# Designed miniproteins, single chains, continued (3): the designs that were tried, part 41

Each design is a single chain, and the fold is of that chain. pLDDT is the mean over its residues in the fold that is shown.

## One batch from the design tools (miniprotein)

Design m9398
Fold by ESMFold2-Fast:
Structure m9398 (fold): chain A 91 residues (1-91)
Amino acid sequence: SPEEELKRLRREFVILSASLTSRILNNKLRAEEEGNEEKLKRAEELFDENVEIEKEFEELLKAGKLTKEKVEEAIKKLEELIKKADELREE
């Protein structure tokens, strides 16, 4: 059903958001240990983008406007940020 599919996508969003938060935190800690201010700023930018995605998701949920398509868009954005966080870690 559409409701069951939306519940599964929301669960996926929560898991990916938690994963991204952990990756960003690890990047920030490493950048601080290395004294790399440039890398720290980039990690903070990723954190800000993640916060904006979460805020938009919460507002759509509160307004009853959360659709499958919007959750899929949010998941795609989180996946792109996870990729950026992993790339930043390897630098």
Scores: mean pLDDT 87

Design m9399
Fold by ESMFold2-Fast:
Structure m9399 (fold): chain A 120 residues (1-120)
Amino acid sequence: SHDDFIKALEEAKAEEEENRKKLEEALKSKNIEYMDEVLKEVIEEEKEHIKKFQELYNDPSLSEEEKEIAQEIIDGEEEIISLLEKALNSKDENEKLELLEEIILKEQRQIEYLDGVIKS
């Protein structure tokens, strides 16, 4: 339903805000072991978001516009996961830090997208 779709957007936004804060704290810590733990946690949370929006995309009660929004969210989450996995696998501390900064910026853009859709 439309109400279930809006609830999913609100829940995703809240979790993205929490993930962004965790990533910012990891970046500030400069502790590679802690960064890797946070990266692993955020990857799993983003994968659960993709599953949720894939289920919504397959809901025949959703409008075409709501399905397009769900796909945009999935695409954004998949890009973020790719960067998170690249950061986790990086053996260069400077590359890892630069990737975390890029991920934090993309998380912020995703939050802004979700907020814009919720408010429309």
Scores: mean pLDDT 88

Design m9400
Fold by ESMFold2-Fast:
Structure m9400 (fold): chain A 85 residues (1-85)
Amino acid sequence: MKSVEEVLEEIKRIVEELRPRLTPEQQAVADKFLEILEKKAESGDTTLTDEERQILARFFRHVAEVDPEAAERLSRLIQELRGLI
């Protein structure tokens, strides 16, 4: 089984691979998305605020428009991360 750190690094890798295909505004959302996931992994608390949920949903919409396969992979990795926390 992958560790929390390994899953988080795989998520970061996919996000970085997508960056050249994202606008500057979408890249800012990606940075906030990664910050949220890192904070939740460090705290061991998967509880999301309404603002955090909105940021995650917005980022997923952008990824799904650019690369649907990457969106599916990210969704699976986040589910795996939640199971490890």
Scores: mean pLDDT 81

Design m9401
Fold by ESMFold2-Fast:
Structure m9401 (fold): chain A 85 residues (1-85)
Amino acid sequence: SLTEEDLERFRELTKEELEKVKENLTNEELIKAAEWVGEAALEGAEALRDGDEAAYAALVAEYKAYVAEHRDRLEKLYEEELAKK
């Protein structure tokens, strides 16, 4: 079970990772996608801490829908980003 201490550590790590990602990305859509994924990850961690399987399942469904809608576009943008170095 996810504890409050685990959630605090996860928040710190997520913030550090988002700052790193945002520093290394120039494309605004990729930055927004990274921020959205970070927020979803934090909400998922909170649902797991609370034992809220329904909330976690809903977040997984939203994540899958987001990936289905945006994957091809975001993959293309990421390839263009990598081509710049």
Scores: mean pLDDT 76

Design m9402
Fold by ESMFold2-Fast:
Structure m9402 (fold): chain A 70 residues (1-70)
Amino acid sequence: KLEELREQAQEYRERAKEARELSKKYYELAKKLPPDVKSTSYLMAGISYDTEAYLNERKARELEEEARKL
């Protein structure tokens, strides 16, 4: 139970880390392009991954909090 919660929290932490790295990459790609449709597309992708990272981090915190109560 406790070990299972910690493993799940770690999994969400890793997913959040991957999403953060992807968000950074897309923001950097958007900066290097002239302001056009492709630049906007990369910016939108960066925002999407940033949101995904936040949601996974929040889920990890919830699981970590439950584990700490045990």
Scores: mean pLDDT 81

Design m9403
Fold by ESMFold2-Fast:
Structure m9403 (fold): chain A 95 residues (1-95)
Amino acid sequence: DESDKNLLDYLKKEKYPQHLLDKIEELLKNEDRETALILAEIAKLSNGKLSEKEIKKIVEALKKMNNKQIQELRDMLINGESMSKIKKFIDEILK
């Protein structure tokens, strides 16, 4: 899909770390497009400063979320909520 390629090209151009690119490519290949897109949005909010451990934690949380929780997270990202609030939301899902 051209939009998926454009997302990866954007992240490569902005010099996001390879471990993030690899995880997003893996999720897209496995047809987990929603998780890939949300992970990319969180990575942009963090200015690419997500460790491999943090990426794993975010992906695990996203897989545990129901549709309502995914929509709440999307609304937080669209409304420009801080990375600290996003991390708190992720932590609450993993409890």
Scores: mean pLDDT 82

Design m9404
Fold by ESMFold2-Fast:
Structure m9404 (fold): chain A 64 residues (1-64)
Amino acid sequence: GPMLARAVRDVPGAGPVVLGLRVGDVVEILKEIKDANGNVAAYVARTAAGEVGLVGANAVEIIS
């Protein structure tokens, strides 16, 4: 099934790139973005409304 994550804090959206989320929002993870050390820094995610954008890894928890 899809990889799902839940927002652990409110995230203000920033232009067309960064998803705006409220605490408790569930998003589908489409891609992991790793830093130079191999740690997950961000995700490309899709909201239930179909919006796609970036979200910081520290802003969400994986739930499935």
Scores: mean pLDDT 84

Design m9405
Fold by ESMFold2-Fast:
Structure m9405 (fold): chain A 66 residues (1-66)
Amino acid sequence: SPRDQILQKAIEMFRLMAERVELELQLRQNRDTLSPDEIQQLQNQISQLDQQIQQLQAEIQRLEQQ
């Protein structure tokens, strides 16, 4: 059902949001010990998660309009 699909996508979205927060915390806590390349890698991972979260949000919105 559309409701079950929305709930499944919402769970996945919240998992990705939690991972994003964990990466931001890691970046903040280890700023002085990370190399510039390591910082860039973490920022790239955060950006990828942002894109995945936005995609899931758009999919949820589309299902809610059906």
Scores: mean pLDDT 88

Design m9406
Fold by ESMFold2-Fast:
Structure m9406 (fold): chain A 62 residues (1-62)
Amino acid sequence: VEAALQLIMKELGLSREQAEAIRRFYEENPNPSREELEELAKRLGMSVEQVRGAIEAIRAMS
């Protein structure tokens, strides 16, 4: 878990708060819809592509 957070912070340039929010979102819904990804991206001030990349990194390390 911590290793995945460190990876997405480093590789995607995310804050710890953004990384933690994305991890929590993924834990609650491992297969989010496009609409759910768009809402999270808007809430965090990120692109949908950044959110997708972070989720994929967490999934790969889980």
Scores: mean pLDDT 77

Design m9407
Fold by ESMFold2-Fast:
Structure m9407 (fold): chain A 87 residues (1-87)
Amino acid sequence: SLDEIIAELRELSKKLLAAKTAEEMLEVLEQLREFAKRHLDEAAYARVERLLERAEEYVKQGDFEKGKEYAEKAMVAGYLALAEQEA
């Protein structure tokens, strides 16, 4: 159900906020990528993937603040795509 999918996205958001290391953040980004692959259409997945790639670049550079900002943008894009798919 959509409620279960949104609950999964909410748990990933909590994990992202709790992440304190590059390894933990990259793990959450990979989980977000797999989430998007399972639940989004091709166009929405492509948009989310571009944001996740930018988040990954920042995390690898040690900019965890920017990494989390772009990951949050990816989550918002995913949420909006899910809402559009239900319309």
Scores: mean pLDDT 86

Design m9408
Fold by ESMFold2-Fast:
Structure m9408 (fold): chain A 59 residues (1-59)
Amino acid sequence: EIPPLPDSLKQKLIELAKQLPEADERTRRAIREWIGEVLGLDVSDLTPEEIIAILESLP
């Protein structure tokens, strides 16, 4: 169950997810942790594309 997010926060998370392929390991971990905390979902093994798709599908 992923709660509805404000559009501004959703866009911020999408932009962070887009940075994942170019980020260093520490930054990637921090981004994934924060997105996971906001969504209440383990995103550790998801691709950036899958994370973006989840975020874009949110109401």
Scores: mean pLDDT 76

Design m9409
Fold by ESMFold2-Fast:
Structure m9409 (fold): chain A 96 residues (1-96)
Amino acid sequence: SRREELLEAAELYREEGREEIAEKLEEAAESPEEEALEILKEIAARELVANTTDEQIRKSAESFRKVDPEAAEYLEKALETRDPEYVKKLLELLEK
């Protein structure tokens, strides 16, 4: 079940000392589907910003520029600011 998977993930993040992410995953586990997806997008955006290099973001922006210029713009803003909000907007844009 999604709830069980999210709670298991939360426990693993807590063991790694990442309590803020663990608490958000626990909140997502107890939330309605739409709210849970919103929380998961925020977590995914934060992790992508933390674990992706400037070079990787730049290459992704270049690749998207020819296919989806709006997606490329959000990646360029993420590169400039390191603000996970722009990655979240990219994830929302890719949902059709």
Scores: mean pLDDT 79

Design m9410
Fold by ESMFold2-Fast:
Structure m9410 (fold): chain A 80 residues (1-80)
Amino acid sequence: MEEIEKAAKEIYEKYNVDFEIAKKVLEHYTSLPGMTVEEAKELIIGLVEKFGAKEFNESEKELFERLEEYKKKVKEKELE
């Protein structure tokens, strides 16, 4: 997804958000009905402006790391 990667790079370069975190958050928001990459990007920018890049990076990294670990364990209940 070139659009998501490009948006993540722009957020990383301009707002000091970690590239991988920006990419994961963009992927998450764009999975919501009616959410475009551009809208997800604007939402992330608003959050970074409100909370700061460091706090955003730390919070989202922790949440997505926990979500990925949880998903791996919950996959045992999903048909493999």
Scores: mean pLDDT 73

Design m9411
Fold by ESMFold2-Fast:
Structure m9411 (fold): chain A 64 residues (1-64)
Amino acid sequence: APTQEELDNDEGLLSIALSFDLPKSWPVELMRMLGRRLTVEELIRAAQLAAQGLSPEEIVAELT
């Protein structure tokens, strides 16, 4: 899993959001709602669920 520093400052979060046509705030919003940081694998899964039409609240429930 990537470190906290890598997730905070890495363009990886932005790249995932852009690849799935999601707003740049989307990964940060999900992490805030969940109360923890997501791994890259969890973010990719969450982005796939968002692409299927799930709300952020539904995605957080799936990851909990």
Scores: mean pLDDT 70

Design m9412
Fold by ESMFold2-Fast:
Structure m9412 (fold): chain A 57 residues (1-57)
Amino acid sequence: TSAIEKAAYHDLVEVLGLSEELARKVAEEVSRNPSAKTLDLLEKYDKEAAEKYKKLL
């Protein structure tokens, strides 16, 4: 897991207002799927959060 992915993960909670439960699910999926990206996981769990995340990139 890259430092950039961890920083983005924290921003999901603090900046985008994701629940701790969703943030935990994203982290778990990244650990299970090395090729998974934060954006793809957000689109799976919360499409509005994914749209906001795109604006941060």
Scores: mean pLDDT 67

Design m9413
Fold by ESMFold2-Fast:
Structure m9413 (fold): chain A 77 residues (1-77)
Amino acid sequence: MRPSDDEINAAVYELKAAVSITVADEALKRGNKEEAIKAYEDAIKSYQLAAQYDPSRAEEYNKRIEELKKKIEELKS
């Protein structure tokens, strides 16, 4: 069975979110809060797009978005 274009797009954006989180975590290890915040914001955008393409996983993606928003607020304090 061929995955739908929506399933492929959801998987691509989920991967982009994971890459952005890795970039953010590495930025934090270097003490670069500004780069980390930007990368976490990029991850949020990617999860939002993944949720649009795969609504069946929207609850999981929204939970990840909430966790990332909390991390950004902690870094801005």
Scores: mean pLDDT 85

Design m9414
Fold by ESMFold2-Fast:
Structure m9414 (fold): chain A 68 residues (1-68)
Amino acid sequence: SAVPAVRALAKSAGLELTDEEIQAIAEVLTPYLSRGELPPEEEFIKQALERGVSEEKARAIYDAIRAA
């Protein structure tokens, strides 16, 4: 599960995410991480929005992933 990694990234970036938002982001990332890839930014934001994560939070976590 990508949940522990997403939780650690959110904490290090100072982002206040609910457990539901962390789970949603982990679900978006899992297919890409299994291949050693990152999703394209636009696709990541789109899928996060579809799962109830705001655009602002989706952009912030994606920036944290890129910085890691």
Scores: mean pLDDT 83

Design m9415
Fold by ESMFold2-Fast:
Structure m9415 (fold): chain A 80 residues (1-80)
Amino acid sequence: SEFERLKTLALVLIIAASSSVFVLRRLGAPQELIDKYQAEIDKLKEELYKAKTPKEIQEVIDKINKLLDELTAEEKKLLA
């Protein structure tokens, strides 16, 4: 179903975000930054768990994509 497809996509994106936080930690990002992004990921996991419609899952996916963009920007700063 579309709901199951979107939920699987959201889970994969959450794994990607968690992996990016791990990379930031390995690159020496401050603990405050790690804690901030971990809290945002945990909140998105809760929103995904509570989501009951494809639209609600898509809203979570949109938030995860925004978070991934922020994580990518932080990685670029540390690699410069």
Scores: mean pLDDT 89

Design m9416
Fold by ESMFold2-Fast:
Structure m9416 (fold): chain A 88 residues (1-88)
Amino acid sequence: MLTLGPAGRAALEVQAELRRAEEEDPGEGALAELRRLSRERGVRGDIARIMLAALTNNEREVAERAVELIKAGDLREEDLRRLARESE
């Protein structure tokens, strides 16, 4: 059973949209979708900003690990907003 909070659900939504975008345009689709999502307010936008920063630094594993921590409940909405600001 999924017992994810809002941040965890947002992470699943971001992962699903990125997977779809990657299938449509390999390499560029996921980045374009992250740039779109990074303009959103709230948790999905914060997750997208963190992932975009990691991916632009060729740190894909860091981006994927961040999403797993969110799904595990180790990162909350407040943590995500802070990390997004630090990543810019």
Scores: mean pLDDT 72

Design m9417
Fold by ESMFold2-Fast:
Structure m9417 (fold): chain A 73 residues (1-73)
Amino acid sequence: MTTLTVRIELVGSSGDEALASVKAAGDAAAKAIPGVKVETTAVPGTSTVEVTITGEKEKVEAAKRLIEEQVRP
């Protein structure tokens, strides 16, 4: 089992908007990839969200890609 932590910065978004967007992407990834756990934490005072993904290595990497694709314009 693998745990991966990534920081996602949504330039031009408020902290609340960034958290909402990343959380929605994380929830979608966890739903699409069974066996992956996704946790999202806002970095106070910034538009940065810390995402912790836990699961099998291949599933964690797939979840990371889905989250990054969904939060990119």
Scores: mean pLDDT 79

Design m9418
Fold by ESMFold2-Fast:
Structure m9418 (fold): chain A 73 residues (1-73)
Amino acid sequence: SLEVIEEEIEAESPEEAVRKFAEKLGLEITRMERPSEDVVVAHARSATAVAIIEAREVAPGKVKVTALILERP
């Protein structure tokens, strides 16, 4: 099944926000890219799911995280 999660996280950087978010959901980050100064995109997985996580810095200390999580049946 497909799950979409959006939330705003207090973090010093988009990379920290991605790490905190992945840890909270039990996801292992397999790849992380920075396509621009304000945006980080990470690929993550667990035993049963694959995820793409996008983090965008919207203000100092505030990051918007959007995650697409696909769980295998």
Scores: mean pLDDT 84

Design m9419
Fold by ESMFold2-Fast:
Structure m9419 (fold): chain A 89 residues (1-89)
Amino acid sequence: TVTETRTVLAKEVDGDFVAEGSFTVDHPGRLRASAEALGYDIEIAVATKESSLHSITAEVVVAPDSVKALKAAGLGEQPEVVFTLTAEP
């Protein structure tokens, strides 16, 4: 099991917030991801962009329901989102 944390600025695209976390984890297996901004848990979708025997690179996208929460929290156009990505066997 390997866990990495990264902070990313999000931007609004077509009425939705897109926060891109590109993580390369030197561990084979499945990815789990979570996101947080200003103490709020953010619902995300995770897409694997590249996978190999030794590493996985994934893109994460903030779910539409989280856009309302980010705007309500006063994060504006460029909210700071903290991603936690875990690779497990």
Scores: mean pLDDT 62

Design m9420
Fold by ESMFold2-Fast:
Structure m9420 (fold): chain A 80 residues (1-80)
Amino acid sequence: MEEELKKELERLVERGKKLVEQFKALGYTSDADLLASIVKRMAEAAEKAIKEGDYNQAKALLTALGHLLEYYEKKLKELE
């Protein structure tokens, strides 16, 4: 369970990094900076929850991060 949550967190963080780079490449620096900040804070909170054994909180944070990334991916498609 801990290993699965850590792998999911790593996947979401990498997905977020790629998305931030795509927004920057298109010149949407403010959106990129905001997304990078939110991803960092949510990732740190999820990592802390995993370390403390709060797997319910970790799952909730990973789910929320996934939804956030999906929202920004849809937004990116609408921009160009």
Scores: mean pLDDT 85

Design m9421
Fold by ESMFold2-Fast:
Parts: C-alpha cells; sequence; structure tokens
Structure m9421 (fold): chain A 100 residues (1-100)
C-alpha cells in the first residue's frame, strides 16, 4: 500500500538521521514520535499521510540541525532530508494518479 511505502521511507529516514545526530535522547524522542505518526497515518488517506509525514520530517530536521555543531554532519542531514522528501513526492504522484 502507499501508506506502507510512506512508513518505510520515514522509518529508514529516522534510522539514518538518528545515526548522524548520534544522540540517545534525540533517538528516543524520534522513536516515540514515529510510533505516534504510525497511529495517525492509519486514520489518514494516502495523500494526507504523505503531507503529514513531510511536515513531521521538516520539523525534526530543523530540530536536529539546532543540536548539531559540525558543518559536515549538518550537510549530510540536509542532503538526507532532500533525498527522503523526493522519495515521498514520488509516492505522492503515484497515489494522486491512483485516486484519479
Amino acid sequence: SYKDQVLAIVEEWVKEVSKLVNDEEFEKELKEILENLKRIVETLSPLEAIIVAQAWMQSVTEEALKRIKDEEVKKKIEELYKKSMAKLNEIYVQARKAEA
């Protein structure tokens, strides 16, 4: 399903961003928010799920960038965000076609 594809992208992104930030407290917070996001996504349409996931990933990226002082790590987080957003947008295009 499109929702399963969205959750797979978000879960992989959480794993990669947690590794880059390397902060146990931040990783714990991300996992708790991810579990809440999974519950919310179950109640949404595929298009709504993508929009909510994109908004959440943007907010988390902004928070991660505030915690990191290393310029190279910041660049990797920004690149990971752009790549993951592009993947979600591809699913959005497919889901929108399926609803037409």
Scores: mean pLDDT 83

Design m9422
Fold by ESMFold2-Fast:
Structure m9422 (fold): chain A 55 residues (1-55)
Amino acid sequence: SMDELRERVMAYAQELSKDASEELQNRILRAALRGLHRRLSFEEIRAEMERIKAE
């Protein structure tokens, strides 16, 4: 469901951004929200967030 996807994505975004700067946290969050809005899969959204963190 969309609610389950949103919970999983947001939980992952929070964990991924735990030790990141505020700017990076905001970029990860925007990627999460963008992916959810576009109805991408969890794997696609996760890959995008991980790519941003690796910058």
Scores: mean pLDDT 85

Design m9423
Fold by ESMFold2-Fast:
Structure m9423 (fold): chain A 74 residues (1-74)
Amino acid sequence: MEKKIEELRTQLRKLVQEIEPENADEVLARTDKLLEKLKSDEEKINFLQIEIDVLEAMRLIREAIDKIVKEREK
């Protein structure tokens, strides 16, 4: 299970660095603090998967907003 947690943490790190590279360390530190509060590997895996899914959705929203802003700037 530790290997699965590390794989998800690696995936999360890549995603955070793509979205907010300047804040990546802060976001990852917050994630690690939340993981410390979880008791089971299953809970940690579920939490990491949800965070990845949310960040992926936020990345798509940001891309859409950026396109709209660029269109308006002309």
Scores: mean pLDDT 77

Design m9424
Fold by ESMFold2-Fast:
Structure m9424 (fold): chain A 95 residues (1-95)
Amino acid sequence: IESYLNGMKDTGFLSEEDVKEIREMIEKGASLEEIAEFIAEKLLERGLISEEEAEKIIEIGKESKSYEEFFEKIRKFLLELDIDRGIELIKRAVS
């Protein structure tokens, strides 16, 4: 679990404070759906994802059977978003 949470922070989408709050939610027995809603809300509020991408995060929470599966799927999803946005920025810089 610790390594998965560090992986989430390394995506750059979540801060140290966000990771700390997720850890506290896990310790309190929060569901994967509740954790997914928290992540989606933070990213939406910061303008880092769309409403459709937020819905996908919540679906991952609903479909995942363990914390390990959930965080791996979310990390992969966020890394895919980072790659797409990196490409967009490069195109804008060279245009």
Scores: mean pLDDT 73

Design m9425
Fold by ESMFold2-Fast:
Structure m9425 (fold): chain A 98 residues (1-98)
Amino acid sequence: SADLQEEIVALLRELGIPQELIDALESILPTLSAQNQEELLINARDILAVEDPEVRARLTGLLVQSIQNIINGGNAGKELLEVGIALGMERIKRAVLG
């Protein structure tokens, strides 16, 4: 939906992702499946919720790379899954290390 796309754009801006990259993504965002749009929203929201600034910056960098790959014709599901795995690994690390 348009509301979903607006929320994605707002979260990417809050993460400090470059406006030029957001503009390029916004042009192709309607071509992504609803599932891939929701996964992008979840990844952006979950990265923003990371309290450690160094971890957040690193995960934001991974999201930037995934967005660039998607814009260049990469598989959106694969790119977003790789970000989701990185988020999951940080959660496991925090849970295990206390």
Scores: mean pLDDT 86

Design m9426
Fold by ESMFold2-Fast:
Order: C-alpha cells, then structure tokens, then sequence
Structure m9426 (fold): chain A 64 residues (1-64)
C-alpha cells in the first residue's frame, strides 16, 4: 500500500540520518522529526496496520 511504502521510506531516511548524526542534539532532532512524520502518516492513513507502526517505533526506541 501507499502508506506502508511511505512508512518504509520514512524509516530508511531515519536510519540514514541517525547514522550521520554527530551530536546528541542532532540525534534528538532526527527522532523528533521522524515521530512527527509517522504521526502525520497515521493521521492521513487511519487504516494502516498498528503492528507496522508499533514495529517502526520499536526500532526507533532500540536505536536511541
């Protein structure tokens, strides 16, 4: 689905940006912006599987 492809792209960019972050402030900004993007995506696509959203957030928490 379009929403799941967008979620995958958001997570790919998150991993790339996080790997490039040099300071804790930059890491916090990447996390903040990614959570905002996921929140907006969920709002636009309420039928998106919660399991996939939870998996993405869980990955972010493990990498923080």
Amino acid sequence: SSALRQLDQIMEEFRRRLAQARTEEERQEVVRETLLQISRLVHQHPDMPQERVDQAIGEMERLM
Scores: mean pLDDT 86

Design m9427
Fold by ESMFold2-Fast:
Structure m9427 (fold): chain A 120 residues (1-120)
Amino acid sequence: IVVYSVFEAVRKQLVAGLQKALPDYTVTGASKFSEVLDILNSSKAKKKVVIILDFKPTREEEIAELKKNYPNVLILDPTTIGKLVKTKLKYDPKSKTISPETFDPFVAELANVIREKLDA
């Protein structure tokens, strides 16, 4: 599982939370699209997940490249997450982290989505 976000604090928070929720999976973070590709190419896992947290102009091109070149990778972009996960993350602009009240239920719901799709 790759957590892709340019925001270091949010990325680290989600990597730690998902690793605790999904102890049987390897969870790692990536800050750049090239790091996501390097992890996907070096991973020996048959089932892979990329979680994309950020909206930016290049994301559509990055998602299209992942779908084309890695058809067996589960891609959870912000729009897909918004449809599958009921809990909406509340970002605190002062701390630049996710509010704890929304973080734990979000991670639990996202982990359940990942289990259902990877263990099918």
Scores: mean pLDDT 70

Design m9428
Fold by ESMFold2-Fast:
Structure m9428 (fold): chain A 87 residues (1-87)
Amino acid sequence: MEEEKRKKVEELAAEAEKKLQKLVEKVRAYADGEESPEAKKAYEVALEVLKILQPVIDKVKKTGTAPLDEIIKALEKALELLEKYEK
């Protein structure tokens, strides 16, 4: 069970990382002063992804770890948002 959950975290993290690389590039453009609607939307999506991941990040900072189920849920929710952005 734990090994299957770890594999799922690795798969979800790899998918999220690939999608986030494209998003991060657009967010950097917005931070550097690009005022395109695409750059602004990328920034808004990045903030929403951060809100989804923040409870897991806070738990890791406070306790040094987070339950795999919570990490999986956060990654799945973040991926759903990223997939909606890519359409």
Scores: mean pLDDT 75

Design m9429
Fold by ESMFold2-Fast:
Structure m9429 (fold): chain A 94 residues (1-94)
Amino acid sequence: MEEVERALQEAALRFTRAVGLYLKAIDEAKKKNPELAEKIQKEFDEDVARLTAAMREASEAIRRGENPLEAVQRMLKEADRAIEKAEKYLKEIK
């Protein structure tokens, strides 16, 4: 349980970081290239959908008394991927 709680907290923190980076990238892109801003927004929406699905899997596993570690690890992986994508866009814009 402690390991799961730590992993969930880390996943939540990484997800929050990904959201912040994406919102910054969208704001910066809107000023210089509206088409790029639309592309970033679409990828953000897709990444949020994947992260939300992984969060639901983790919650359902906990509710059923199953081990949620696999779903939490998926959340971490998707959050890291979202962070990398947002950082790449920020470099492309600036």
Scores: mean pLDDT 82

Design m9430
Fold by ESMFold2-Fast:
Structure m9430 (fold): chain A 80 residues (1-80)
Amino acid sequence: MKLVLEFTAPDAETAKRAAESIKEEAEKLGAKATATVDEETGKATVEVEAPEENYEKVLEALRIAEDVLKENGYEAELKE
């Protein structure tokens, strides 16, 4: 099942570090993840493909990541 987390950080370096961290967390839960960062805008997209059996755990981890980003004042949206 496909999940996409998009967010905007204040700079490309911050966006890249956050996106890579989220990607690694998803991969540790058995998902496939791809992180893409726009270096000019600091916009990051993490695309995650979770197996059915691990979907709930991956979704929970991405929801936590979305909440943390929003608490830090970043625009973030998780799409299912």
Scores: mean pLDDT 83

Design m9431
Fold by ESMFold2-Fast:
Structure m9431 (fold): chain A 89 residues (1-89)
Amino acid sequence: MKEEALEALKEAEEAVRETKELLEEKKDKLPKEVVENLKEALETAEEDLREARRLLEEGKLKPEDVIEGAKRLIEESEKLKEYIEEKAK
């Protein structure tokens, strides 16, 4: 279970990274306010993932909760990628 949670965190970290790269690529085609808000949200997600990894490694967070949170973040990242692509047309 802990190994599955660490793998889920890794997948979520990758999803956030890909979304951040897409935002940087499309930033000139988006309103500045949207770029700022999304950049802040992605930075918060990266911080939350670092904290979740630390708490998981310290045994302070259930692996099940980490897996659920990571999956949720991956889904949100996919929706955000779709939003960025649509708005940057």
Scores: mean pLDDT 85

Design m9432
Fold by ESMFold2-Fast:
Structure m9432 (fold): chain A 85 residues (1-85)
Amino acid sequence: SAAEKLARAGKEGMREGGGESTGVVLDDNYAGASGTADTLEQARKMAENGAKGMERGHGEVLKTAATKGPDGRGYGSVAAKAKPE
């Protein structure tokens, strides 16, 4: 589905940021990707690269976020909606 393609594109984009990532299908039109890294700056880079991946996958990026957890690790996320064909 379009959402499965977006989830994969987001996951692959986030991997280019240098951390571990996963993709999530929310429904047929919405997907997310999330990942963790050693630093907040790296997690932010992952979220940006995930967004670029989803745009390449014909997604409209809705949100990117990056935060630092109590463990000192960075956590990044991106969500997108599939564009109609």
Scores: mean pLDDT 78

